# Designs tried in a protein design run: designed miniproteins, single chains, continued (5). Part 25

Each design is a single chain, and the fold is of that chain. pLDDT is the mean over its residues in the fold that is shown.

## One batch from the design tools (miniprotein)

Design m16843
Fold by ESMFold2-Fast:
Structure m16843 (fold): chain A 71 residues (1-71)
Amino acid sequence: MEEKIEEAVKKYKDFYEKAREVIRKTQPTLEEARALAEELGKFLKDYPNASDETIASYAAARDVVEELEAA
C-alpha cells in the first residue's frame, strides 16, 4: 500500500515540476499567469475528474502567480 502512494506522489510531483518549468520558461507577466490559473481553475470546476497532469498544472500556475506577486 505504501509503495502505491509513493509512486502516485512521485508521478504528481513530476507533472507539477514539468508544468512549473514550462510556465516559468515563457517568462509570463503577473496578468498572464493569473489568466492561466483562472482558465485552469474554471476547467477543473467543470471537470472535477480531470487528469493529475491538469491538476498539477493548475497548482503550478497558482504558485507562479504567488511567486510573481512576492517579487
Scores: mean pLDDT 78

Design m16844
Fold by ESMFold2-Fast:
Structure m16844 (fold): chain A 83 residues (1-83)
Amino acid sequence: MRIEGLELTPEQVAVLEPVAREVEKMIAAGAPVEEIRRLFDEALAATDDPAVRRALRVLREVATTGLLLKEEALKNNQPSTPP
């Protein structure tokens, strides 16, 4: 099977799924990027699997970058089209 970049077992995915779900909840609740980073740091400290640790680092980067981009878009305040 050709999945470029990330090969995970179902057991490794099961470890990552609660972290990803919690990150989604935090983003929906408007949590600051600092708290998202803390969640990933705690997950990394709790895991000895090098593949899971690698995946957590990738997810952390993606989640924090996505949050920063969304925050920037919201602060940019789109112009209202006048009637």
Scores: mean pLDDT 71

Design m16845
Fold by ESMFold2-Fast:
Structure m16845 (fold): chain A 72 residues (1-72)
Amino acid sequence: SLAELQARLAALLERIRALIASMDPAELVALMRASDDFTTVLLALVAQELGRATPEMLEIGREALRRLIEEQ
């Protein structure tokens, strides 16, 4: 059901938030650069939501988002 999917997504996002909160900025930048574009955008958005995003992370996220949009 949609409700079950929403609950699973919420649990996954909570785990992602906890992981990002435990990483230093350099580790997160390295992970973003090693990830696919979709994952990189997700990491940038979660870091921004947590108030942990650096200007470098936001730029990497913007470039990844641009590539995703242009590939449509």
Scores: mean pLDDT 84

Design m16846
Fold by ESMFold2-Fast:
Structure m16846 (fold): chain A 62 residues (1-62)
Amino acid sequence: DDLLDTLQKYVVEAYKFSEQKASAKEIMTFLTASYPEFSNILQQLGEEKALKKAQEVVQELS
């Protein structure tokens, strides 16, 4: 799933940039505000599915 793969890449980079301190919700808020293309991904996936994937990525890297 190209959209989930793209979302995962954004979340991984944002989490690393936060020095592994940001929550999934904080990362999603940051990405939505900072990258217009990320807002398009959210519209395509839906907020609930996107947040669930972000939570899984953050938990895997923690």
Scores: mean pLDDT 81

Design m16847
Fold by ESMFold2-Fast:
Structure m16847 (fold): chain A 96 residues (1-96)
Amino acid sequence: SREDALAAARLLVETLGPQGAALVVAEAASILGDEELAKRAWELAQRRATPEELAELLLRLVERHGREKVREAIREALTNWGVSEEDIERILEALG
């Protein structure tokens, strides 16, 4: 849902900062083969991304690819960025 995407986006920003959060979303989109949303997330990383802007991208990823595939891609991206397993689980729980 939009509320779940926003909760996950807020946790991403709190954990990684706005630039890091946007880059993780870009990597997750790239893992899913979604070059359009990867490019949009990368462009957000070049400016101060808001949680609301990141939530819109997360929601579009879920709409296009399904929640389970997006959760797996986000887990892989967060692992590649060295995020702790505890923080990964918290972010994925928020996403639903």
Scores: mean pLDDT 88

Design m16848
Fold by ESMFold2-Fast:
Structure m16848 (fold): chain A 85 residues (1-85)
Amino acid sequence: MNTFLKKLLEAIEKRDVEEVLKLIDEAPNDAYRSLAVSLVGRYYREHPDDPEAREIAEAVAKRLGISLDELVRSRGPLEYLFEAK
């Protein structure tokens, strides 16, 4: 399902922390939730000097009960398939 991923990317690009958290909570299954988490981590890695990118990453890490470092290192196999398209 590409609709979930499109909404997630738009929320990240708009730096809408609440919408990103909502999309993670509403993810259809754990695979989509893991992909969403990896995309948030990737956005933070690509924009390390952006305080809003960090805020989104920290909020997601806190919601999941993991560290920011764990989030940043979280690369699901589906992330590579998504990046190829």
Scores: mean pLDDT 72

Design m16849
Fold by ESMFold2-Fast:
Structure m16849 (fold): chain A 72 residues (1-72)
Amino acid sequence: LEELAKKAGLSKEQLEALLKASKDGYISVETFKELGKKYKIPHADLAILGEVDEETGKIHLKDFLEGLVKLK
């Protein structure tokens, strides 16, 4: 995840905030929106639309980071 986050353009602080808020690699949409605003995470609003897990209604961190890499 650290290498993927670096490729996605996230800082260590942004990644640590996401990891701390996640459980089993997932973050709720509400928590993710809050962290995206606080830490200025790029394309957080766009990635949410494509990366939300249908079963849990949560964002999978790995899928979000892979999506950010593709947007570059």
Scores: mean pLDDT 71

Design m16850
Fold by ESMFold2-Fast:
Structure m16850 (fold): chain A 102 residues (1-102)
Amino acid sequence: MDKVEKLLDEIMEASKAGDIDKAVESVKELGKELGVPESVREELAEILRKNLAGEDVAIPDSPSDSPAIKALKLAVIAGIHAYLGLTPLAEIYKEMALQYAT
């Protein structure tokens, strides 16, 4: 739990600061901690990278996503909102990610 929250905070702070490489690395580490498959971790990290670079890339949603995958997707959404300066909304997505990570 503490490590998951720390990685979520790293994703949001790095995204807000425009530190794309750190944000992407933190998403990959969070995904690994949550047990998300490597291919999905790489896909979601790339979606974050593109959004932080100014590309508007949608995050795919699936009803069959595991709680771990839902948590990682919400972490990426939190990072994007932090980057856009939407801090209260980013905090809400962080809380949702923590709920799925349990």
Scores: mean pLDDT 86

Design m16851
Fold by ESMFold2-Fast:
Order: structure tokens, then C-alpha cells, then sequence
Structure m16851 (fold): chain A 96 residues (1-96)
């Protein structure tokens, strides 16, 4: 969980700086990020429930499922509280 939160926070900060390099991120993060952007661009992520269904369908790894859901929620501007209060707090602090 701590490693997932750290990569999510770093991706937000790097994106804000224009310094986001996917090569600096874990294989799990890169897979989740690619699928999140692709599914969002294709209009597949219409609800939180659909996001969770897509995560379960596309990822057997629990960390990749959590990263995918969190990335989709962040890009859609949805609250992360439904995933984790610790994750929500960490992201809110990074965006402040």
C-alpha cells in the first residue's frame, strides 16, 4: 500500500512539473497507467463500478488493480475515499 501511494503521489507531482518519465516507474504502475489512459480515452470508464469491473478483468495483480482504479478516479476527478482514506489524504496533500 505505501509503495502504491508513493508512486501515485510522485506521478501527480512529476506531471505538474512536466517531468513525468514512465521509465522511472514500476512495471505495475506502467501497466495500470497505460490501461487507465486507454480505457478512459475509449469511454469505457463511465462509473466507479465499471472501473472496478475493468480492473478485476484486466489485472490479476492486486497492486495493479488498485493503481488502475486510483488513476481512473484521479483523471475523472472522483473522490479516492472509496478506495482508501490514506490514499485520499496523500493525494489531497500532493495537490495542495
Amino acid sequence: DSKIIKELVNSILDDKKGTLKLSNYSKSFKRAYFFALTDLAQGKVGSKKKCEELAAKNFSNKNEQILYVALCYLIRGWSLKDISSALDSAISNALS
Scores: mean pLDDT 77

Design m16852
Fold by ESMFold2-Fast:
Structure m16852 (fold): chain A 77 residues (1-77)
Amino acid sequence: STQQLVQNVRQQADQNRTNANSIPSISSQGDAAYDIINSQADYAMQDQVNGQQLAQQTQQNVSNFDTNVTNNINNVS
């Protein structure tokens, strides 16, 4: 369901932001991505005509952010 997808996206965004904020060099990127993801999740929750499509695009953005944060964390160690 869209609601479950949005909850999963929000949880991933929050976790990624928390992880990014522990590393000063990427904390601003984490904050920006978190804001974008939550804004898109809010639109999906409002049951827009494109809600499901927007939720899918948001999931892709979360996946891309996860990959980028993980790579940045591994490179900064």
Scores: mean pLDDT 66

Design m16853
Fold by ESMFold2-Fast:
Structure m16853 (fold): chain A 78 residues (1-78)
Amino acid sequence: DLRAAAERMAALARDTVLNGSEEQRQQIADQAIQAAKSLPSMSPEEAEAARYVVEAVADALEEAGYTDDAARIREALA
Protein backbone atom coordinates (compact mmCIF):
# COMPACT_ATOMS: atom_id res chain seq x y z
CA ASP A 1 0.00 0.00 0.00
CA LEU A 2 1.87 3.05 -1.34
CA ARG A 3 -0.22 5.55 0.63
CA ALA A 4 0.37 3.82 3.98
CA ALA A 5 4.09 3.50 3.18
CA ALA A 6 4.25 7.21 2.23
CA GLU A 7 2.54 8.20 5.51
CA ARG A 8 5.07 6.16 7.53
CA MET A 9 8.01 7.56 5.53
CA ALA A 10 6.69 11.12 5.99
CA ALA A 11 6.40 10.61 9.76
CA LEU A 12 9.97 9.24 9.99
CA ALA A 13 11.36 12.05 7.80
CA ARG A 14 9.51 14.66 9.89
CA ASP A 15 10.96 13.20 13.10
CA THR A 16 14.48 13.27 11.60
CA VAL A 17 14.09 16.92 10.51
CA LEU A 18 12.83 18.05 13.93
CA ASN A 19 15.06 15.88 16.17
CA GLY A 20 17.98 14.78 13.99
CA SER A 21 21.45 16.19 13.39
CA GLU A 22 22.31 18.90 10.85
CA GLU A 23 23.87 16.19 8.64
CA GLN A 24 20.68 14.10 8.76
CA ARG A 25 18.56 17.18 7.93
CA GLN A 26 20.75 18.01 4.90
CA GLN A 27 20.60 14.39 3.70
CA ILE A 28 16.79 14.36 3.93
CA ALA A 29 16.51 17.77 2.21
CA ASP A 30 18.77 16.61 -0.65
CA GLN A 31 16.81 13.34 -0.98
CA ALA A 32 13.52 15.29 -1.08
CA ILE A 33 14.85 17.58 -3.84
CA GLN A 34 15.97 14.55 -5.90
CA ALA A 35 12.58 12.86 -5.38
CA ALA A 36 10.77 16.07 -6.45
CA LYS A 37 12.87 16.26 -9.64
CA SER A 38 12.08 12.58 -10.36
CA LEU A 39 8.26 12.98 -10.11
CA PRO A 40 7.74 13.38 -13.92
CA SER A 41 9.40 9.97 -14.52
CA MET A 42 7.19 8.14 -11.96
CA SER A 43 3.79 6.54 -12.41
CA PRO A 44 0.89 8.77 -11.20
CA GLU A 45 0.42 6.61 -8.07
CA GLU A 46 4.15 6.62 -7.24
CA ALA A 47 4.34 10.38 -7.92
CA GLU A 48 1.42 11.05 -5.54
CA ALA A 49 3.06 9.01 -2.75
CA ALA A 50 6.50 10.61 -3.32
CA ARG A 51 4.99 14.14 -3.44
CA TYR A 52 3.27 13.51 -0.10
CA VAL A 53 6.62 12.61 1.53
CA VAL A 54 8.49 15.51 -0.14
CA GLU A 55 5.85 18.04 0.99
CA ALA A 56 5.99 16.63 4.55
CA VAL A 57 9.78 17.16 4.58
CA ALA A 58 9.37 20.76 3.35
CA ASP A 59 6.68 21.46 5.98
CA ALA A 60 8.85 20.02 8.78
CA LEU A 61 11.90 22.05 7.69
CA GLU A 62 9.80 25.24 7.56
CA GLU A 63 8.31 24.49 11.02
CA ALA A 64 11.85 23.96 12.42
CA GLY A 65 13.01 27.33 10.97
CA TYR A 66 15.01 25.95 8.01
CA THR A 67 13.03 28.09 5.58
CA ASP A 68 15.73 28.22 2.86
CA ASP A 69 15.88 24.40 2.68
CA ALA A 70 12.06 24.21 2.58
CA ALA A 71 11.97 26.81 -0.23
CA ARG A 72 14.48 24.81 -2.32
CA ILE A 73 12.29 21.70 -2.03
CA ARG A 74 9.13 23.64 -2.94
CA GLU A 75 10.93 25.14 -5.96
CA ALA A 76 11.86 21.61 -7.12
CA LEU A 77 8.17 20.61 -6.82
CA ALA A 78 7.09 23.46 -9.11
Scores: mean pLDDT 83

Design m16854
Fold by ESMFold2-Fast:
Structure m16854 (fold): chain A 80 residues (1-80)
Amino acid sequence: MDEEARRQSELWGKALKEAGISPEEFSRLSGLSKATASRILKGEPLSLETLARIHRRLTELPPEVAERLLKAINKILKEE
């Protein structure tokens, strides 16, 4: 398994949980299936292709949701 894909999957799971976004909410916001959204929130390993799709969807999220996710990511990464 790709180490980078694993780290990004874990980061996304933590960020969504920290932002208070449910699997159902993320599914609706991202257009991903509920199953995929649930796997992301559990920090399950995702393919690089799936991670690229998630990154693409960040540009299509409502500004307030994108801000919540970015604040959660910054809180987790801290001092990057």
Scores: mean pLDDT 73

Design m16855
Fold by ESMFold2-Fast:
Structure m16855 (fold): chain A 80 residues (1-80)
Amino acid sequence: EEIPEDLLEKLIEIASKGLGLPEEKARAAAEYIYNLLKEKGFEALKDLDALAKELSEKVGLPLRTARELLQLTLYYLRST
């Protein structure tokens, strides 16, 4: 599966405009997800609950928000 070149910018848009995250947290979360996908591919998204917990802890997001961001990310990737 191909990782889009514009994925990082799209993840920032989803986090900031979709979920209302501040720009700095949106970028941090987007970069974390983008780097993880580049290292492990879409296999990284198989366990969204485990990834949401890790993202929440590393970026400082509420767990619910981290989970929603990952669900929206997965939806975007599957519909592209």
Scores: mean pLDDT 79

Design m16856
Fold by ESMFold2-Fast:
Structure m16856 (fold): chain A 68 residues (1-68)
Amino acid sequence: MKVEVEIEAPSRTIALVAAKELEDFAKELGAKNIKVTVEGNTVRIEAEFDSEEVAEKFLEEAKRISEQ
């Protein structure tokens, strides 16, 4: 299952931190083909997961970080 998430952060520094946290979490969940892009304050992450349950867990974390 391929997942794409886009997050707008309050600053570029926060965007870089969010990108790193999500990239590390995706790797921890065993994601493949992880692609991270940071444009100003916007973070875009693409990752491929072997199950819908694991993908959902990643999306929950992305939502948590976007509310930070």
Scores: mean pLDDT 80

Design m16857
Fold by ESMFold2-Fast:
Structure m16857 (fold): chain A 94 residues (1-94)
Amino acid sequence: SPEDIARLIKALEQAIAEIERLKAEGKYEEAAQYGLTMLKILAKEFEELGYHELAERLRKTVDEIERLKKEGKYEEATELALKTLREVLAELKK
C-alpha cells in the first residue's frame, strides 16, 4: 500500500542517516553492525509486505556483510550496507 511504502522509505532513510553518522565518527564496526541489524529487520518487513525480490536482495547483502565482518573488513561492510539501502530506497521512490 502507499502507507506501507511511505513507512519503508522513512525506515530506509533513517537507517542510512544513522550509518552515515557512525561512519563520520569513524565507528565502522558499530556502523557495520547497525547496518546488518537494520538489513535483517527490513528484509523481514519487505517479505511480510510481499516485496519478495527486495527481501531477497537484503538477505544476500546480510550474508555478504557477515562474511566481511568475520574478515574484519568493517569499512567495506559499512559501504556495502549503505549501497544496498540506497539502491532499495531509489527503487521504492520510482
Scores: mean pLDDT 89

Design m16858
Fold by ESMFold2-Fast:
Structure m16858 (fold): chain A 70 residues (1-70)
Amino acid sequence: SEREEKIRLIQEGIAELDKLTEGWSESKKAAYKQEFQERVDEMLRNNASLEELRKEIDAFIEEVKKEQAA
């Protein structure tokens, strides 16, 4: 179902964030995971489509990759 696919995308996003932030401080990891969860929760509250949710997750992951490179 669409709900199951959304949950899977969110779980995959969290797993990718955990990999990308593995070397970061606990406080910095917690801050980024909290921001990710807040963005995702807002999208779900606004009835975002699966495509919109995927785009936002991908965009957030790219933000984290840029932060890692900086």
Scores: mean pLDDT 84

Design m16859
Fold by ESMFold2-Fast:
Structure m16859 (fold): chain A 77 residues (1-77)
Amino acid sequence: MLKDMRDALLKLLQEKGYVTDKEVEKINSIPDPKEAIKELIDILALKTLNFEGAKELRKLVEEGATIEEILKKAERI
């Protein structure tokens, strides 16, 4: 489940042009999918400057939100 969430969020950031192939390799090298998800949310915050939206997204991940809910929130950041 967390790996699927990491992969879905990574794909969203790639589609938005927020990550390079090198950054994708870096994310995939993180053994803990939860830490990889946090790194992706940090990248999203830095690219958009929407730190409050990123904070809300991190809270949704910690509360066990679905992949669909996470992607909908991330698309609005």
Scores: mean pLDDT 83

Design m16860
Fold by ESMFold2-Fast:
Structure m16860 (fold): chain A 56 residues (1-56)
Amino acid sequence: SSEEARLRAELEELRGMYDRELARLSTVMSPEQLEAARRALDHELASRRKRLEAEA
């Protein structure tokens, strides 16, 4: 369905955005700080995905 396709595209875009943000942070953070940031962003992304899937 068009709605399912849109939701998947939105989730993929969010994932890409977070991956790019982590890549940006890797230039200014220590490996330890970057790993902590990665875990925090992954958790936030997972929460957003659950919300979007529940609303679909």
Scores: mean pLDDT 75

Design m16861
Fold by ESMFold2-Fast:
Structure m16861 (fold): chain A 70 residues (1-70)
Amino acid sequence: MMAEQRRIAEQGVASARSAADLLESLGEPLSKEEFIELSVRSARNLAELRGIKPTKELEELARKLAEEEL
């Protein structure tokens, strides 16, 4: 369902943000593209862990949310 996909996408972006903040504190910030791809990958992995099939819609939503965070 759309609401569940959105929560997974938001969690994926949050996980990527946490990793990006750590790397930035070390002087090695992620590029814009790296952050977006990490967000999509995290959302996909979270969906699989919850037994939800990752869809193109979920990946596109994660990309959109990651771009809005930048």
Scores: mean pLDDT 80

Design m16862
Fold by ESMFold2-Fast:
Structure m16862 (fold): chain A 55 residues (1-55)
Amino acid sequence: NREEIAKKLVEKFGIDEGTARAIATALLNGDLVRAFMWAAANNIPFEEAKKIAKS
């Protein structure tokens, strides 16, 4: 779910919870463009963010 994905993003990349929640929301909604933009802005490899969402 969104909270679990956001928590894993915070734990792995050290980003703030609000940013992690934004990325998690975009990934869960299938908004890959927004998810990519948020990840890129925070220097997160998009493929790593997608792997966390699939876990």
Scores: mean pLDDT 82

Design m16863
Fold by ESMFold2-Fast:
Structure m16863 (fold): chain A 66 residues (1-66)
Amino acid sequence: STALLQRIAQHEMERVGISLDELKAALRDEAVLEELRRKVEAATGLKYSPEELRRGLEGTVAVLEA
């Protein structure tokens, strides 16, 4: 359900320490996206390409704004 996906997305954001405003900023600005990518790598040890990260953020924003 959409509500369940929203709760999962919120939990993941809290785990990484990012806000919805930061996600939206990253989708508008390549420099913000690169900062967020480094923050995710530092917090999780996971390395994403900019394209992979952008797709994940697009999905997260879509779920939270549904």
Scores: mean pLDDT 79

Design m16864
Fold by ESMFold2-Fast:
Structure m16864 (fold): chain A 70 residues (1-70)
Amino acid sequence: SGGAARLAGLLLDLPEEVIEELSELLKDVPVEQERAVTNELIRAYRAAPPEERIEAILRKARELQKQYSP
């Protein structure tokens, strides 16, 4: 499910292409984990300098993809 990626992207006002990439990376996240994953993405984004925030959220999404992929 892309729910976590979509929610994080909308809350952070990310470009649609970034939201689509996050959704693909996080498609296997279970519904019960979506809120926790959304919070981790938002933390990674806000912890990074403004110019690196897109790269930071994508790096976190790739880490989470490995955790939740079959």
Scores: mean pLDDT 82

Design m16865
Fold by ESMFold2-Fast:
Structure m16865 (fold): chain A 79 residues (1-79)
Amino acid sequence: DYRERLLRASAEELRKEFPEQYAITAVIGAQIRKIGDAIQEGIERLKAGAPREEVDKELEKLGKEQTEELKKIEAEEEA
């Protein structure tokens, strides 16, 4: 099954065996990585003395962009 293979198979194998499921997973994975990177950058900026409010605003903006990307995916799925 796709979930079992996701833990053990290479990206190349998953793309070959489950191309549609892999494509969706890759998009979601890219979005999760963007959030992770933004959180890490926020932590580094807080350590450098940046105001928390400034970091919070940037994370909020990224959260809105994320929501818009998910809406686009949902619209394509409904179409």
Scores: mean pLDDT 69

Design m16866
Fold by ESMFold2-Fast:
Formats: structure tokens, sequence, C-alpha cells
Structure m16866 (fold): chain A 95 residues (1-95)
């Protein structure tokens, strides 16, 4: 997989789902990445993970029996509780 192919697929999935986490996971799953590789890519590519999201990813790495679906649902829950939404991003900053 080239970086350019990854970014193109990611942008298309992001437009369809409206969720960066869903888009990223869908692209990585389509490319045959393992759970461990997906988690590493989440840390690397999202860059702006909150402290809570980072702590949770570290927890999941230490607990490999946790299903990927549970990891994704928990990350979505954390992101929602932190108030990160498309509307919030569009309001930064009103010049």
Amino acid sequence: MTEEEFLEEFREELKKSGSGLNALVKVLEKRGFSKEEILKKLEELLGGLTEKEREFLEYVVENPDTPLEEVLEKLKEIAKEEGFSDEEFSELPKA
C-alpha cells in the first residue's frame, strides 16, 4: 500500500462516514491490517489523540484479548465525551 493510495481511500471513507475513526479503520481493514497494526496507525496518523484516547490505546495493547469492535466503540465514546464533533471544529475560531 502506498501512502497516496491510503490517503485517497481515507478521504473517501471520511466523506461517507463523517467519522475519522470509522474511516481510518475501514481503510486499514480493507488493506488487511491486523488489530495491532490498526492501533499503531491510529496513534501515528491521528496525531491529535487526547490523553484519554492515548491511555485507552495503551490499555488495549496490554490487553490483546479485547475485540477491535469494543476498542472502536470506546474510542468513539471518549471522543464524544470530549466534545469533538464536526460542528465544534467548524466553530474554531470565529474570526
Scores: mean pLDDT 60

Design m16867
Fold by ESMFold2-Fast:
Order: structure tokens, then C-alpha cells, then sequence
Structure m16867 (fold): chain A 78 residues (1-78)
């Protein structure tokens, strides 16, 4: 796993890799019924989305994927 303190200096490639890793961990947490882990992953996804929205160099594709990931995690907690 790649460590990213404060999302400082994340490249588009690194961000894409991280989004894919988050999706895989979210699917695993949902399948396990691990509500606490789903909430933690939601918090991470929201933080990355905030970072992406503030950085004009981040592609819209990454922003869209992060918004979908947030919505999916929120739906799993409902």
C-alpha cells in the first residue's frame, strides 16, 4: 500500500491507483458487513474528493469516480 500524508504531491497515476484500491477495500468491507471500515473508507474518499476538487490538474474522470465511490459507501451505510 502507498502512504500519502495529506495527499501531498499525488500524481494522476498515483491517484488512479489509490481510487482502485479504495474500491476494492470498500467492496470487501461491504461484503463483510464491516460498518466501521465502510465509514473509515468513506472519510478517506471524501478527503480525496476535496483534494481533487481543489486541484485543477486532476481530471474530471477521477473526480467522477470519487463521487461515485462516496455515493456507494453512503448507500451501504443506509
Amino acid sequence: HMVYPGAAGLSELELRFLVRALKQELDRAIAAGDTEKVRSLLEIARGLLEYAKKNPKVSQEIIDELEELVARAEAALA
Scores: mean pLDDT 77

Design m16868
Fold by ESMFold2-Fast:
Structure m16868 (fold): chain A 67 residues (1-67)
Amino acid sequence: SSVSEDKSTLVVEVPTSMRYIPLMVADQLRKVGAVEKVEVIDQDNGITKITITLKPGLTIDDAIAQI
C-alpha cells in the first residue's frame, strides 16, 4: 500500500569524511539485490546526504536483516 512505501527509503546525513559508512551499507544492500537506487549529495557545509531507495516490496528492516 502507499502508506508502506515511505519505509523503503533510508535517508542518512553524515559528515563528508564519514560518508563511507552509509555507502558501505548501500553496497551490502546492493549485494543482496535489495537496492533500486542510491543518491549522494555533497552539501556545501561538509555534510553528505545519502538516500537509499529499495526495490518494490522490500522494507529497510527486511533488507538490513539480510546483511
Scores: mean pLDDT 72

Design m16869
Fold by ESMFold2-Fast:
Structure m16869 (fold): chain A 65 residues (1-65)
Amino acid sequence: IIEGKAEQPVVKAKLGETVKITIVADGKKIVVDYTPLEVGTHEVTIGAVVDDKLVKAKVTLIVEE
């Protein structure tokens, strides 16, 4: 793991607006588009397959109206 701020990233978003969530797992950068469907604070687990390796991370999403 490379040094970062928090173990779990925090992303702010607006309801119904697509945000790009960037996670770094196993030294690889993964970008995921996500459109929030509910206001509030949500914990989202993002998983992706990169070079036949499954990587995943948790993100805290704060959604405002």
Scores: mean pLDDT 71

Design m16870
Fold by ESMFold2-Fast:
Structure m16870 (fold): chain A 57 residues (1-57)
Amino acid sequence: SNAQKEREKAKKALEEADKNGYFKTPEEAILYSLYVSNITREQLDAMAAAGRAGAAA
């Protein structure tokens, strides 16, 4: 679909920007890495919950 094609194009562009060091903060690089990994919002929330549990332990 057109949406999937645009998504793949965006993933490549973000990966290229990361290689060239265009990101200003580590948080931006992490968010783009999650995007290019094709992670869902549910997976992101699960990872955040696991991180909080690990920090609390």
Scores: mean pLDDT 61

Design m16871
Fold by ESMFold2-Fast:
Structure m16871 (fold): chain A 87 residues (1-87)
Amino acid sequence: GNSSMIELLRREKERLEALIGRLEALEAAGKASQAHLDLLARLRDFVRELDEAIERVERGELSIEEAIGLLLRGIGLELDAERLLAE
């Protein structure tokens, strides 16, 4: 149902916001490379897309297929961030 999909999208947003916080900490410490800054921008853009998607689910305007696609894109960004942060 919409409630379950909203919860999944919110949990994905929370995971990405935690990664944004880690990248922002590197930037504040003067340790961010251009790759870190580029990823930070991509994560911020995608979090805004997730906020719009949550509103669309609440209006019944987002399909299950579209929501799954967003979750998979979020997981891909998490993996990119974890790889870059492990370096």
Scores: mean pLDDT 89

Design m16872
Fold by ESMFold2-Fast:
Structure m16872 (fold): chain A 98 residues (1-98)
Amino acid sequence: GDIERAIGLALRAIGAIFELELLIEKKSLTPEKVQELADEVIENAEELVKLGEKSLAKKILERAIEVLKEALKVTTDPEVKKIAEEAIKRLEELLKKL
């Protein structure tokens, strides 16, 4: 049902955010990983919005933006910075539509 589907989407997005946080802490965040995990958050949040789960999507988007902003403060990789900045813009645009 829609509730079970929403939980699955939320868990995937939250899992991607936790993986981002762990990789930032371990200084192991790569351009490929930040792209992969940001895309996973965005795709799952967009599906939550389509299901009408706007409040849950908003919380996920706000947390992802916070974590990506932390990545920008600690990363020395210019490609990671570029991808994180682009992901933040995409997440902020999606948040404005809620």
Scores: mean pLDDT 89

Design m16873
Fold by ESMFold2-Fast:
Structure m16873 (fold): chain A 68 residues (1-68)
Amino acid sequence: SAAEREENRRRLAEDLARGALESLGLKAEEVEVEIIGDDKAEAIVRADGKEYRIEYDSRTGKITVTEL
């Protein structure tokens, strides 16, 4: 179902967001995921007192990390 696809996408986006921060030596403390479209997800994560925007494009596998 569409709901199952969205939940699977959210779980993948959250996992990738945590992994992206861990690759920078940071531990994610809080993750909020927003599905922007069928091929894109955005997560706002908190780590070490700062906020980061993690963007994921499922078609390309590209992950973008931006400090807020």
Scores: mean pLDDT 74

Design m16874
Fold by ESMFold2-Fast:
Structure m16874 (fold): chain A 55 residues (1-55)
Amino acid sequence: GPAEELGRRVIAGLEEALASGNPVLQRVAEHEARKVIDSLPEEYQRRVRELLEQL
């Protein structure tokens, strides 16, 4: 559904930002993830939090 699709996009964006090593891209991805995290299914929230801890 829409929430799972949003979760997949947010996770992909965070993974790309982390892989890039670009601090500006990482800040943008962190901001977008934090804005939507609480609206995601719990399994996606957990993965997003794990990725945010790597920033």
Scores: mean pLDDT 87

Design m16875
Fold by ESMFold2-Fast:
Structure m16875 (fold): chain A 68 residues (1-68)
Amino acid sequence: EKSLLERAVEFIEQFARDLLEVRKASPEQVREAVETMIEQLARDWELSEEEYEELRRRAEEVIEELVA
């Protein structure tokens, strides 16, 4: 089974892909929307401080791959 962190990363990846492919958002818009979503997920899923920092790092890597 997937950890909360892995589930959060997958959610962010899917969200970012939808913004880029379906909504045709710019890379800047995707980064802003993802940052907001990370804050919402950390709150809703009660992520630890360490999980939040790791999620931000992994989300940045995902965004760089998608917008490259």
Scores: mean pLDDT 79

Design m16876
Fold by ESMFold2-Fast:
Structure m16876 (fold): chain A 78 residues (1-78)
Amino acid sequence: GAEEAVRLAEEGARAAEAGDAEKASELIRQATEVARKAGPEEARRAAREVNRLAHESTGQRGGALAAASNGLADIAGL
């Protein structure tokens, strides 16, 4: 559900910070798939949490979390 999607988004952000753009993109894609299968309410919860984490982050990590938040928000119908 939402917690798994958030965890995958955080792992994607760590991969981005480490310079592994391919792994970051794949983990963020997995986060959106988890949220999509869980449904719009879980996707909305995940989007809000990842957005909060993005505001607390900078650089590659912040950018990756922002991208993940946008994808989750889209699935949530925002």
Scores: mean pLDDT 84

Design m16877
Fold by ESMFold2-Fast:
Parts: sequence; structure tokens; C-alpha cells
Structure m16877 (fold): chain A 76 residues (1-76)
Amino acid sequence: SSAQVLAELKAELERRTAQIAALIAAGDLAGAQRLLAETDALLREVAPQLTKEQFQELQPLIRRLQELGGQVAAAL
């Protein structure tokens, strides 16, 4: 179901944001950049399976990924 897809994607994005933040803290900017790109690819692949309302539930995590991407860009 799309509800299960949402729950799994939300959990994965939460894991990915934590991993990216840890890579940034460790100074592994190349690793953080790769994981950001992989996470963007995952989001692009899975987002069409969600309703507009379900996609809105991901907005806080998407904003967090954008914030982390900005931190990587600023540190390069």
C-alpha cells in the first residue's frame, strides 16, 4: 500500500539524514555528498508512488536534506 511505502520511505529518510549528519561531523564531505545524491535518487524513484498528501508528510525530512546539502556545499 502507499501508506506502507510512505512509512518505509520516512524511516529510510530519517536514517539517511542521521548518517549524512554524522559524515559531515566526521569531515567526510565526499561521503556525505554521495549519500545525499543516492537519497535524492531514492526520493525521485519512490515519490511517484505517493499521494500529494503523503508527499507533504515528507516535507520536514526533505527540508532537513536540503539543509544538510547546504552545509556540504558551504564546507567545500
Scores: mean pLDDT 89

Design m16878
Fold by ESMFold2-Fast:
Structure m16878 (fold): chain A 63 residues (1-63)
Amino acid sequence: MSPTAQGLIRAGELLEQGASIREAAKAAGLPVGTLNSIGFGDKEQLIRAARTVRTHLEARAAA
């Protein structure tokens, strides 16, 4: 599993809790630029991407 995928899931959780992109990036151990590349600077896009990645990882963990 990619460290970036795990970091994105963590960042998405913090964004859902009302954290800033910068705070989410710091807590996830990701550069802010990486999150901006994934979400194009949009918190909703980042949350959607994190949910998608989380669902795929949960499906694999259950198998």
Scores: mean pLDDT 75

Design m16879
Fold by ESMFold2-Fast:
Structure m16879 (fold): chain A 98 residues (1-98)
Amino acid sequence: MEKEIAERAIEVLEEGIRRLEELAERDPSVRGLAERVIRHLEYQKRLIEEGGDVKEQLRLTYKYLHSESLRYKEKYPELSEILEETAERLKELLEEAE
């Protein structure tokens, strides 16, 4: 079960990264912010791949993405939507693991 959750978490993070890369290419105004979030997600993905505490990494990443989503909801609604959708998918995996 934990190995399956780790694999699905990596897939969720990779999808989030792809969506942020596409947004950064299309919208120069959010590019720097999107690239910063991408670096954070890449780091969390590496920690999971290296056999870290998957549930703890998912909790930390969820909190980060949810917080960033709320911060930028008014100024960058499309960025906020990608962050929140990624966060909610991670939350779903956490609930399945509990």
Scores: mean pLDDT 85

